Designed miniproteins, single chains, continued (4). Designs and how they scored, part 82

Each design is a single chain, and the fold is of that chain. pLDDT is the mean over its residues in the fold that is shown.

## One batch from the design tools (miniprotein)

Design m14844
Fold by ESMFold2-Fast:
Structure m14844 (fold): chain A 82 residues (1-82)
Amino acid sequence: SLEEELREEFAREAVEILKELKPDISEEQLKKFEELVKQGKNEELREFLRNELKLSDEQVEKFFEKMDEIERRMVRKYIEES
C-alpha cells in the first residue's frame, strides 16, 4: 500500500539521519532502531537513542526535529497521492 511504502521510505531516511549522528552504530542497533521507527513508538525510540546509543539530549532533539520535517513532507505526499 502507499502507506506502507511511505513508512518504509520514512524509516530509510531516519536511518540515514541516525548514521550521520552515530557513524559507528552496529547492524543490530540499526535493526532495533528501524523497527521502532516503523512501529511509531516515539517514546521507546527516545529511550533507545538516549540509553542504548548514548546520544545527548541535544542530539535527540535535533534528530526528532529532522524526523518531524520528513514526516510533514511525507504526509503532504500521501494527501496528494490519495
Scores: mean pLDDT 79

Design m14845
Fold by ESMFold2-Fast:
Structure m14845 (fold): chain A 84 residues (1-84)
Amino acid sequence: SSVLERIKRIIDSLKGLTEEEKKLIIETIEKLSEEQIRRLLFLLLGMSEEEKLEFLKKLIELAKKKDLEGILKLIDEEEEKLAK
């Protein structure tokens, strides 16, 4: 998916994440639907590098717990903040 490729490029460009953390994020994102991946891409594109790092650190903690529902909720909450 071109959407997933764009997310991978964004994550690979970020400073402050280990290679293991980047791999965990990507493996977790690959479990999401195309709609959810697209929502995540638009969310990341609206964030600063610092905001992306803070968001992805929260996602990593949920991914370690295999909490997919928590990840979807995190995406919903961050979209609400960007909407207004």
Scores: mean pLDDT 85

Design m14846
Fold by ESMFold2-Fast:
Structure m14846 (fold): chain A 61 residues (1-61)
Amino acid sequence: MVDKFKELLEQLKKAVAEGDQDRVDKLTREIMEMQKAAGVTDEVAGKSADEAKAVVEAHAA
């Protein structure tokens, strides 16, 4: 799980840098699902979710 989480996070960063809106949306959903399943702390989950949401909003707009 940890390795997949890191891969998803890295792919999200690359998708953002490349402007791949479709990948950003999919990766954001997967990251949130993994955070729920892994029991990630509220602090880490909140930061990751806000960061991903801000990026998705920028791409969706």
Scores: mean pLDDT 67

Design m14847
Fold by ESMFold2-Fast:
Structure m14847 (fold): chain A 114 residues (1-114)
Amino acid sequence: KKSKLQQARDIEQQVYDIERQIADQSTDPDVRRRSEQHADFEQQQIDLLQQAIESTDPSEEAKLLILVYSGEISAYESYERDARQLESRGDLDTARMYREAAELERQGTDILRS
């Protein structure tokens, strides 16, 4: 049970790293602000997963996991939308990074469901 939560946390860390990389590499101030906001959100998800890993109360763990799962679905939809907007503007490299972040969120939700 906890090993799956650790795997989910590790996936969120990878998403965080991608968002930080986009923020650091982008010359577009709107993309930079958007990716910083995404990184802040991913840090909150990592913190919630860490609390769930450390929890000895099944009801608190379940509540935390519902919040994480809902957040991951929202993040997936947001990253897919951001990727489409970047593709429409011809920023294919940044769009690819957002597609990678979305796929990692999908993998994280699959782990939490199993």
Scores: mean pLDDT 89

Design m14848
Fold by ESMFold2-Fast:
Structure m14848 (fold): chain A 103 residues (1-103)
Amino acid sequence: SMMKEIEELKKEAEELAKRAEELAEEARRALEEAAGDPRATPEQRRLLAEAARLAERAYILAKKAAELAEKDLEEARKLLEEGKELLRRGEELLREAKEAMEA
């Protein structure tokens, strides 16, 4: 059912938006902490800033996908897939930055 596909995409987009918002907040908090830590490297700060940027972009794409779902389901799917990829990269960069500080 096309209606069911639209509803499922909207739910997935809402979940992606929530995860992206949480990642952006976590990355920004880590970046603020790193700014006050003399042991934090410029490279770690750059990774945290990039993670926050990717999360913000994922959030925007997720919201746009949800809005587009009823008008253009194919385009909404493409935006959702792009948003998922950006979120995954952001999560990876945040993990790398945290691991570097624990080493």
Scores: mean pLDDT 88

Design m14849
Fold by ESMFold2-Fast:
Structure m14849 (fold): chain A 91 residues (1-91)
Amino acid sequence: MKITVEVLPDGSVVSTLHLDDGPPGWATVSLQANGQLHHFPSVLVGAGETVTVTLHFDEFVSEVKASWYYMPVAPVGVVELAGTATLTAEP
């Protein structure tokens, strides 16, 4: 499983979760940026698939933390923290 976060020149924050292998499951993300917390709806992800979320800011984004959660469909699992990615931009 691979998790990324990046800030694009236009002020867009892009975070991805890639599931390399394993059972399909529900993936969701919480993004913290500029003192705000944004929760995204859960989506079904399968082996070899990537989930991407994008959030646009009109202000400069100096720090982002993306926290991805994953819950396998079978066997019925517990919601687990899949991983975090943090980006801090220096002036």
Scores: mean pLDDT 73

Design m14850
Fold by ESMFold2-Fast:
Structure m14850 (fold): chain A 91 residues (1-91)
Amino acid sequence: EEEQLEREILAALVEMAGAITVNDAERKGLTEVAKKIRELTQKAVDAILAGDYDTAARYLEEASKLAKEAGFTDSARIFENLAKKVRELKA
């Protein structure tokens, strides 16, 4: 039962991190970055809720790389840390 709660909490944290990053990208006029972050974080959320932690972690790692390339260093760090936490659910 705790695994389901942890899954739901991580999914919510991913949604929040995604929303913040999308907002920051839109403020800078980086429309394609915003769109891709939204897509990657939504796919990560879907994978987390399905229990596919490896797939979720990979989407979050892609989001981290994209955020870093766009200059969103704090968002990149958050996505990287979330990917690590998602992998821990599987261990």
Scores: mean pLDDT 86

Design m14851
Fold by ESMFold2-Fast:
Structure m14851 (fold): chain A 64 residues (1-64)
Amino acid sequence: SDMTRQNLLAQILRLRQQLGWSNDQFIQYINDTFGINPNTISDLLNQPISTLQQIIQAMQNQLQ
């Protein structure tokens, strides 16, 4: 659902801030890890929910 995607994107944005990453550093990480090259972070809304969940899990692992 659109609300599910928006909630997952909001969680990704919070994780990016907790990791101290710039937008460019975050986009590079997503490209290196998942092969996704978004023009903006909001373009991640075009990704499947499963992909957004995988991004969240990978970013949470970076905090540990």
Scores: mean pLDDT 85

Design m14852
Fold by ESMFold2-Fast:
Structure m14852 (fold): chain A 61 residues (1-61)
Amino acid sequence: MSPKEKKLEELYKEALSRAGEALRTLDEASFLAKIKEINAEFDAEVKKEGLEEVRKKRLAE
């Protein structure tokens, strides 16, 4: 994988790990708020790191 693909994969795994922990530990309202936060942070990191094109190719696969 390219360095950008590896970075995207790392960010994705981190987001999924945080979401899974939130699902196990939080009530429904807190979980939904946390998922929105995780998604916003993930999208911001993807944009900041210039991974938008790599993300599109991965999703289109």
Scores: mean pLDDT 77

Design m14853
Fold by ESMFold2-Fast:
Structure m14853 (fold): chain A 90 residues (1-90)
Amino acid sequence: SLLEEIERLLERAEELLKDPESIPTAELLLAVAKTVLKRNLSKANEEEKKKLEELLERLDELSEEATRKEKEHEKEIVEELRRRLEKRLA
């Protein structure tokens, strides 16, 4: 079913978010899931729409988590580069 397919995509994205190197892949997977969800919302009955909206909310939460983790990882890279540059200039 569509709900099971989207749930599997979200579970896969959540797994990928555990590895900093896989964050960009998780973000792409979440973007695909969001597109599928939004397309199906326009065709859904009232009961299906409620379930799809719940999945969209969970997806938005995972997307925010991915963005936070990406920013944290970027800060760590910048700090490491700064430290290396300071060591070369000393």
Scores: mean pLDDT 81

Design m14854
Fold by ESMFold2-Fast:
Structure m14854 (fold): chain A 85 residues (1-85)
Amino acid sequence: IDELIAAMEAAARAVPGVLEVRAEKLSDTRVLISVKAPTKEQAQRALDAAREAAEALGGRVVDSGITYDEEKKVYTAVLLVEAPP
């Protein structure tokens, strides 16, 4: 799971314009990654990059979404991934 987290964070951070990337280990098999970006397009690219990295390591996408944060005026993309057994 630590390799999965590192790969997703690295992939999301590599997307130009991304402001913040955070990963949270929810359990031994589930990780949540969140990405903040100034545009929906950048947030989507970061989400796609993290998803691709996760799937390359055998991770399964459980849930994903993009929301607008009115307080910070940024888009937040979230990806919930289940690590392989």
Scores: mean pLDDT 78

Design m14855
Fold by ESMFold2-Fast:
Structure m14855 (fold): chain A 81 residues (1-81)
Amino acid sequence: MEKRKQAIEEAKKIVDEGKAKLDELTGQSVEAIRAARKEYIDKLVKLAFEHPEASEEYAKAIKEVGKLGDEAIARHQARQA
């Protein structure tokens, strides 16, 4: 039980940190945004393999970071159009 609770809190923390980083990079470059998106997704994938009991929570977090990265890229591209 404690391991799952810790995994949920860690996933939430990584998503929050990823969002802050992607928001920071939205004014810089698409390459920087893609690199940050990959970094946070890779962290969550590694944790999902280490904590299979919380894999659903990490899978949701991975989808959320992916979506945030895609939205950051779209916003950056829209600003340059």
Scores: mean pLDDT 80

Design m14856
Fold by ESMFold2-Fast:
Formats: sequence, structure tokens, C-alpha cells
Structure m14856 (fold): chain A 106 residues (1-106)
Amino acid sequence: STEASIQSTGFSLSSIGYEVDAELAELTAQQLRSLGNDVSPQEVRDHYLEMSKLYKEGSKKLDEGDYKGAAEVYYKIADLELESGRKSGPKTAERFRKLAKELEEK
């Protein structure tokens, strides 16, 4: 559908954004440590690269019409968002779980 195509494009763009964040992981980790967070550059890089990979997989599944596969990727994104510890994590995770259920009904 047109909606699936729009979602796929959004996921592809988000994947690129996370890949850039992974390349800046050393600077990001240093900033986080200066604010009292106990995090390594490798941990930051690994998290952003995994997020980028999942968004890329989601985009591909949507383009292929594999809505069941896309739903599975959406659940994995939701789990990573919760694991991130970000303030927006729980709300973003709820959104992705809702979208996953809607895809499973197709």
C-alpha cells in the first residue's frame, strides 16, 4: 500500500541517521561520561549500529510486502528502544508494538 511505502522510506532514512550516530559514538560516549554516565564508545556504537540494521530490515520487509516479517522487526525495535534508557524510549516502544499488531492483522 501507499502507507507501507511511506513507512519503508521513513525507516530507510532513520537507518542512515543511526549509522551516522554510530560513527560519532566516540564523541557521544565522551559527552555521556562527562555527564556521569558509565558507557563506552563501543557500547554506544554497537547500540546505534543494531538500531540502523533493524530499521533497514524493516524497510526491506515492507517493500517486499512481508508484513509478518516487518511486524517481527517492529517488535525488536521496540525492545531496543526500551533497553536504550532514553526518556522517549517507552513511548516509542509502545508506538512500534501497536504498528506491529496492525501489520500482523494484514
Scores: mean pLDDT 76

Design m14857
Fold by ESMFold2-Fast:
Structure m14857 (fold): chain A 87 residues (1-87)
Amino acid sequence: AENKKKLEERRKIAAEALDKAAPYFTPEQQKVLKQLSNYLLNDTDENQKKAIELFKKLDETMSPEERQVLNDIARELIKKKEEEKKK
């Protein structure tokens, strides 16, 4: 039960990071990011499998620069969530 809430929170952060990073990606990659975000927000076993497959494809096509932007946005969102928990 506790693990499920933490996993759901991580999925929401990941989806938000993908949405914020989308403008820095190619139009082709933006379509993948949008689908991945939708699968992460709609938690079903089928959508989890699709999200894993899409993330693997995205990871293989990402440039180092695109990966850096996504990681920076993800870290900023994680930090913001941790700051909200301290208040």
Scores: mean pLDDT 75

Design m14858
Fold by ESMFold2-Fast:
Structure m14858 (fold): chain A 64 residues (1-64)
Amino acid sequence: KTKAANYTVAAALLAVADGLPEQARKLIRASKEGNAEQVRKIAEELRDKSPAAADAAYKTAELL
């Protein structure tokens, strides 16, 4: 629970740093809803533009 929240925050901050605030917003919402499938889908969308955020998002999905 706590670990998933920490990785969500890390992924969101990395996405914002790479100019993707809407992806960060979607990631936070999906994680709060416990929707691991949606978090994984967002991680896949992040792979090309923000690979560090994608890695943290995949970790979030695994911990949900």
Scores: mean pLDDT 81

Design m14859
Fold by ESMFold2-Fast:
Structure m14859 (fold): chain A 109 residues (1-109)
Amino acid sequence: SETTSKTLSLYGGLLQPLREAISDPEERRRAIQGVNDVIRQAMSSLGDNDEALMHVAIRQPEDPDKPLGFLATLSKDGIKSVKRSDYEIKNPDISWESPHLRVNVQKLK
């Protein structure tokens, strides 16, 4: 299920930087799909009152040594909030990487 590209579009903070960072349409599609798969995996592991923290670090083509960080709060129903943040998740429950980005998810108690 659910909410994949539409979730990212609704909370716009992730989709636009991904489009700007990845000029190749196929690589951009794979990166967006990878993020959506992590979101789906996280959501499937959450109960009604559970939350998770997700950090996405996107490599910028003009400054690849300075990734653009985003912090999102997840529930079983999808992304609740997205904001710019360089906060690092130290003990991720889910981790995924590509040449263009890194995603870490930590379940909250």
Scores: mean pLDDT 76

Design m14860
Fold by ESMFold2-Fast:
Structure m14860 (fold): chain A 67 residues (1-67)
Amino acid sequence: STPGESAKNAANSLKGASKEQRQKAAVVAGSSVMNGDSQEEIKKRLKEAGASDKQADDGAKAVVDSL
């Protein structure tokens, strides 16, 4: 797996989000990781994509831990 694929898989695990919202978050997380974004930057991008504070925190942590 590439870092981008690992990021997509982690973002797809966002609890409480719809399938469509998880897919959008996966695209955002994948591009952030490929750009070299930090955990805080990934969290910010997930929030901008519509994730709650908790979902964005959990998602960004999962993305970083999957790399």
Scores: mean pLDDT 75

Design m14861
Fold by ESMFold2-Fast:
Structure m14861 (fold): chain A 62 residues (1-62)
Amino acid sequence: SSAAEVGERYRARGEELAAQGRYAEAADMFNKAGTAYQVAGDEAAAREAAELSRRVAAEGGI
């Protein structure tokens, strides 16, 4: 679905930002990816996005 494609774009952007050390922005992108995956009905991808958000938040001390 288009919502799944939106989720993939937010996830990819989050990964780019995390690679740059921009952890707060990366966490925001992963949260947006998780919401898009929930709308798409992809619970596994939504859970993975939430885990990525928690991981980068820990890395950034946020």
Scores: mean pLDDT 87

Design m14862
Fold by ESMFold2-Fast:
Structure m14862 (fold): chain A 90 residues (1-90)
Amino acid sequence: MSQRQQQYVQAGRYVHDAIADLMNSGQTDVAHQVHDGYLQATIRYDQGDYRGARDIMVDIVRRVQRTPGTPQRAVDHLRRAVDIMDDVVR
């Protein structure tokens, strides 16, 4: 597995942790939006559009941050995923 693939897999783990945090807090609709956004990011990643994948993850973080009642832990997990995606784009 390449370093970029390892980084993308690690970012995906943080996204899944955020989805779990959202589901456990009763934010089911937001969890589904995060999952759908991650699938779109993965499509971009598979096409070699690493910047597009990263930008989708940034949009996910912004959307979750704007949602009232979202646990800070979910936001923190998504921010860690974006930090890793910045390295994927390099």
Scores: mean pLDDT 87

Design m14863
Fold by ESMFold2-Fast:
Formats: structure tokens, C-alpha cells, sequence
Structure m14863 (fold): chain A 94 residues (1-94)
């Protein structure tokens, strides 16, 4: 599966989930950048930035991932497994 190959390319440590660091690589994919505008990404980042300094600390980056997961109807746990990734790709194509 092309989706499974893509997931494995992002899952650099092979643990079966996309963590916070790997999520940054996900956001650079054409399917993501073609389906979600920079404006929408900025809005999610601003919602996660509780201190308003324009930078995201670790807790705020986890909150950003959870807000992203909520937007796409995924489990809000700060991690994306293969089944959640398949759901995400389907939502981005729709």
C-alpha cells in the first residue's frame, strides 16, 4: 500500500506511531500542504500557543497535534498510528 509506505517513511524509529518530531515531517507532505492552507495551520498553532509569544513549547506542540487530531476526527492522544493515518489521508483527499 502506498499509504503504508508513506507512513513507514515518517515512522523513523519503527514504533508504529508518528510522534511529535515525525509529525513535523507529515506537515511538509504535498497531500497536507495541498489540502490545508498555511492560514488554517497558523490558526491551530495560535490556539495551542497559550502564552502568546509565537513559539510552541513541548506541551503546546502536543496540544497542536491534539487540535489537529480533533479537526480530522482522530483520537486526541498526541500520536498518530497507521489506522489513524489512513483516516487522515482519506479526509485530506475528500
Amino acid sequence: SEIEKLFKSLDKDGDGVIDLFEFRSLMELPIFTNSISDEEIRKLALEADKDGDGGLDYDEEIEFVKLFQKKFGLKEDGKIDLEEFKKLVEKLKS
Scores: mean pLDDT 71

Design m14864
Fold by ESMFold2-Fast:
Structure m14864 (fold): chain A 65 residues (1-65)
Amino acid sequence: MAEEEAEREKRLNRVLSLIATQDKSVEEIAKEAGFESPEELERDIKERFGMTVEELRARVAAARA
């Protein structure tokens, strides 16, 4: 459980970094962050943050303004 949580946290931090630095598709972000599919990325983001990847992109952009 702790190992799985650490791995997920690391991948989610990678997703946030990619969203903050590059305007990539959900498919490219999933691949770069180590997810097997865009559907897994969307599900994990929804489970962790309660929002979609597009909503997360908007929040990251707003936080940088």
Scores: mean pLDDT 75

Design m14865
Fold by ESMFold2-Fast:
Structure m14865 (fold): chain A 57 residues (1-57)
Amino acid sequence: DFEAELRALGLTDEEIEEVKKLGLKVTPNMTDEQKQVILDSAKRLVEERRRERAAAA
């Protein structure tokens, strides 16, 4: 489950929804390597979002 993998990386439900809005998703026909690229991209985007929120606080 893509959402469960994102939660395992420490993403919140709000961050997971943001990743989905950006069109990042895993499909059943993706390889493990392709899935890892998507997960790495999601983590990077979330880290940027966290930086933006920290700057706004």
Scores: mean pLDDT 76

Design m14866
Fold by ESMFold2-Fast:
Structure m14866 (fold): chain A 77 residues (1-77)
Amino acid sequence: LQDQGTQLLQQGNQYLSNGDYQSAVRYYTQSSRLFSQYDPRSQNYQQSLANLSLAYRRLGNYDLSIQYAVQSSRVSS
């Protein structure tokens, strides 16, 4: 489960670096859901939410970008 979350996060990172922001959102959403269930205080959970925020900003969805940035900041206290 933790390995699956990390794999999805890494795939999201690959799509983000290639400019495929829609695919990045899809993989980061799956990754963040998995980490929220099994590792909700982890750096990986924080990173998945921060990268979701970045991907949404690149897509021009500023409301979701702000929402996920706030959620990411709350994970690491």
Scores: mean pLDDT 85

Design m14867
Fold by ESMFold2-Fast:
Structure m14867 (fold): chain A 97 residues (1-97)
Amino acid sequence: MSPENMQLYQELDEKVREYTNKVSEALKKGDIDAAVDYAVEGAEEVRELLLKMGYSEEDATLGARALSLDIVLDAGIRTDKRNLGNEVIARVKERLS
């Protein structure tokens, strides 16, 4: 990774926190569809940041998918909704395939 990308990591960290909070609120309400939509939206925003950082389309897509799944996993743990979080993970994997 190039040194120029360090500033973009701050924006990436902020987006990860934003979408973790959005997914967490959806899981608290039992709204699986909203949680999936927020996780996918977060993946799209993260992917655009990774592309700006100079990653290839393939690497940016894989990295965004991995971070989106981590967002859902963390949200499920924080909300004590791990079973709902696992359902969201499965649906996010299908939509980001």
Scores: mean pLDDT 85

Design m14868
Fold by ESMFold2-Fast:
Structure m14868 (fold): chain A 83 residues (1-83)
Amino acid sequence: MEELLALLDRHQARLMANLESLKPQISPEQYAALQAEVAAIVDETRRELERTTDPKQAVLILVSSNVRLVGVSTEGLLIARQN
């Protein structure tokens, strides 16, 4: 479980770095909203991982979380593209 939590932290860090690179192209309010979405997904995923005793289910939880996080990154890119 510790290894999956560490991987979740790495995914959050990389996604936040990607969103931060978009700061010049999006408003502070839009950035704050995306940051809040990331935090909510990560916190929910961390709780689910901590409660899961099945390694297979833990992997599925992490994969599902990554799909949602990629969605937030895509939303940020779409906002930045609207110029």
Scores: mean pLDDT 82

Design m14869
Fold by ESMFold2-Fast:
Structure m14869 (fold): chain A 63 residues (1-63)
Amino acid sequence: KTEKLKELALKAAEEGDLEALSELVPRLPEEVQAEVGRAVRAREPKPIDEELRKELVEEAKKL
């Protein structure tokens, strides 16, 4: 349960998907929120994949 939310949130952080993160972060424990925050800061400067962003938002809403 929490593990799936964490995995999806970390993936959204790596992809720069702020919309998916807005769905997931409030549902995570504080310690996992801190880990996701670190992943957002460590994100490599790469183009945002619009298709992947939409997919991550859809998955976030299903969880």
Scores: mean pLDDT 75

Design m14870
Fold by ESMFold2-Fast:
Structure m14870 (fold): chain A 73 residues (1-73)
Amino acid sequence: SSELERLREELEELEKRKEEAVRRAQELGARAESPDGTREDLLEAASAGVEVISLSVEILALKREIERLEKEL
């Protein structure tokens, strides 16, 4: 169905966003853990970590919806 195709496209986009968010979180985390790391770097790293968690939850919810629709077809 067109709905299932749309949800799969959204999943692919969210997974790409998560991959980018993970890379950003790793880079910010490395900076925060360095000897030159500032309090601001720590806060940015924490914020990036929260974004990864949020995207992971959205991806899980979307995967569950796709699986449900696939079983109903």
Scores: mean pLDDT 86

Design m14871
Fold by ESMFold2-Fast:
Structure m14871 (fold): chain A 90 residues (1-90)
Amino acid sequence: ELVVAEEGETLKEFIERQIQKLIDEGKAVDLTTLEDLKALLTSPDPQVRANAIKLLAEKFPEEAKPYLEQALSDPDPLVRKTAREELEKL
């Protein structure tokens, strides 16, 4: 089974860091699965959640809609705004 844990880092934080690096470097999301992006939606960092929403809408438009709709109820205004904008593009 998959055991991915950095010292002092949760699986979510590990995946978030990897995706954030890809986003910051302007790289395409190459091997990120729907499950990985779903995990990022529960990140404590609203910037990571907002970026995960954008990637979900872009890479998995068919599956993204219900997760984007859930993000409309996110406690962070940036995440809610991002979810609304991405839903408009679908």
Scores: mean pLDDT 68

Design m14872
Fold by ESMFold2-Fast:
Structure m14872 (fold): chain A 109 residues (1-109)
Amino acid sequence: EREKLYEDILKAAEAYLIIERAELHKSELSEKKKKEAEEILKSLPEEVREAGKKIAEILARLARGEKTAEQLGEETGAPAVAEALLAAENGDDAAEEAALRALLDWALA
């Protein structure tokens, strides 16, 4: 029922992650991708951008090792998000999809 909204939020989250990666590792290719990501964000509604940014911040912190999945679950108030993130880290494709759904539901709350 919310498939288009979920797609747009994931698109925003991916764009924010690209921007953060480009800020950390500057290269000609990353600068081009950053510009493309910024253009995507400008085309999306504010609510979608806010939800996507929340998801990107969690994923970025997890990737940098700044927070554990347990700490991220506590921060979101949603233990299911922590469990889904842990499962996705193990490389399970189905668990990755479940993790995305949990993050989307949390970001929209």
Scores: mean pLDDT 72

Design m14873
Fold by ESMFold2-Fast:
Structure m14873 (fold): chain A 68 residues (1-68)
Amino acid sequence: SVAERKAGSAAAGAMQAAGRDAYKRGNATEGKGSASKNGASGVGEMKGPVAKGEGSADGASFSGEAVG
């Protein structure tokens, strides 16, 4: 209920922070071991330095920090 809504927003914030951290470190392509498929881990989605932000809805970590 209300607690779940609050927990959901906290989780979204955490994913956004993770995406932002990966963006700053440049680990979008590296840093994860999940590169067996395309050569890019889950954070590979935000390999773009600009981070269009278009996919921020589903890719909170992808577009966590699109700061220029």
Scores: mean pLDDT 42

Design m14874
Fold by ESMFold2-Fast:
Structure m14874 (fold): chain A 103 residues (1-103)
Amino acid sequence: NLKKEAEEKAKKLLETMRDPSSSLEDMMKKNNEFIKALIEVLEEQEKLYGKFSSEEVARFVGLLLRLTGLVLEIDLLKKKGAPQEKIDEVIKEAEEVIEELLK
């Protein structure tokens, strides 16, 4: 089940974001794995239900850019030695974006 694979990749990404020792490279690797799994889900959906509208594609790309921006923000906060509570706020926002991507 491609959707369950995407959900598992999302879980690994969030675990890597929550790990204070993880590097930007570690987080970006997991982000790329999640995006690849999402694209496989969308390709399967396109085969079953027909082509996505330009508006649907734009929404999807916007959410992907937002998620990548949040990964970069988490890295910046870690490098600045920000309080864990501040990092957790950004991770919660990433969780919400991931939930929207998995719909």
Scores: mean pLDDT 82

Design m14875
Fold by ESMFold2-Fast:
Structure m14875 (fold): chain A 62 residues (1-62)
Amino acid sequence: AISVLQQVIKEANKLYEENHKPGESPSDEFVEKLKEYAQKHQQEIQQASRQLQQQSQQELDK
């Protein structure tokens, strides 16, 4: 879970660094990609949490 969150932050910083130039406005395409990336990884984080919960329940079931 935490490693996924760290990867998302790292990738967001990388995208900002690669696509941001001094004095240049971010393009609409860049902004859209950034939003899609955040939404995609938000789902992955939620799925990881669900899987962890399911495994925990299986452990409790003996």
Scores: mean pLDDT 64

Design m14876
Fold by ESMFold2-Fast:
Structure m14876 (fold): chain A 63 residues (1-63)
Amino acid sequence: AAAGAARAGALGEAHLPVVRTTNKLMEDTSLSEEEIVKRLLEEGGLSPEAARNVALTIKDFHA
């Protein structure tokens, strides 16, 4: 499905999975980049590009 430009706003519910998943992944530095991307896609609801960018940021931060 195509996500149109929803200007109205992001509900808190839309941010909770992303925030929760990102915090959990930042605590666990043993995960591979691929595992982080998968978790962000499945639990965070991020696009593949966004998930990869977040995963790279997490890995770089803990390098």
Scores: mean pLDDT 67

Design m14877
Fold by ESMFold2-Fast:
Structure m14877 (fold): chain A 90 residues (1-90)
Amino acid sequence: SVEELREEARKAIEELKSDDPEVILKATQRVIDIINRLIEEGHFEEAKEVAEETLKAAYEAMKSKNFDVQLAAGIAAIAAATVLKVIESL
């Protein structure tokens, strides 16, 4: 369901605020999976919203003074931006 997927996405996006780079990378993988599930179910607008929120959260996390956290957040930003571009091409 859309509501269930959106709630899962909110939790994963919140995990991008972690000070653990492993948690950030795992949360990024979860968000990508949720976006793919939204696309498969035809919820393109919600998929776009989740991708945009993920990109915003990733850019915020990149302000970290911890290099490993900043790098993990950068990977999340690239992944979110890439997925957003793919959604826009559908």
Scores: mean pLDDT 89

Design m14878
Fold by ESMFold2-Fast:
Structure m14878 (fold): chain A 81 residues (1-81)
Amino acid sequence: SMEEKLKELIERHKISTLENKVKQAEDELKYLRRMLEKQVEIARKRGDEETLKRIETEMQKQIDAVESKLKDYKAELEKLK
């Protein structure tokens, strides 16, 4: 009885932690995509194609990293059902 209640509490805590990580990763993706859009617009207005390519490459790496983490967190949540 006590061991079962402890297991349920641990599982609920794990789910809550993963849900928070998912939300944070989704918020970070929105932020990074918005920053990419703004930086691309600035570089285009300057006619700086080299800076534009550099920004797109670096920001895309950051976006890909966060998307990978988000995928992992969502997969862990699905396992917990």
Scores: mean pLDDT 85

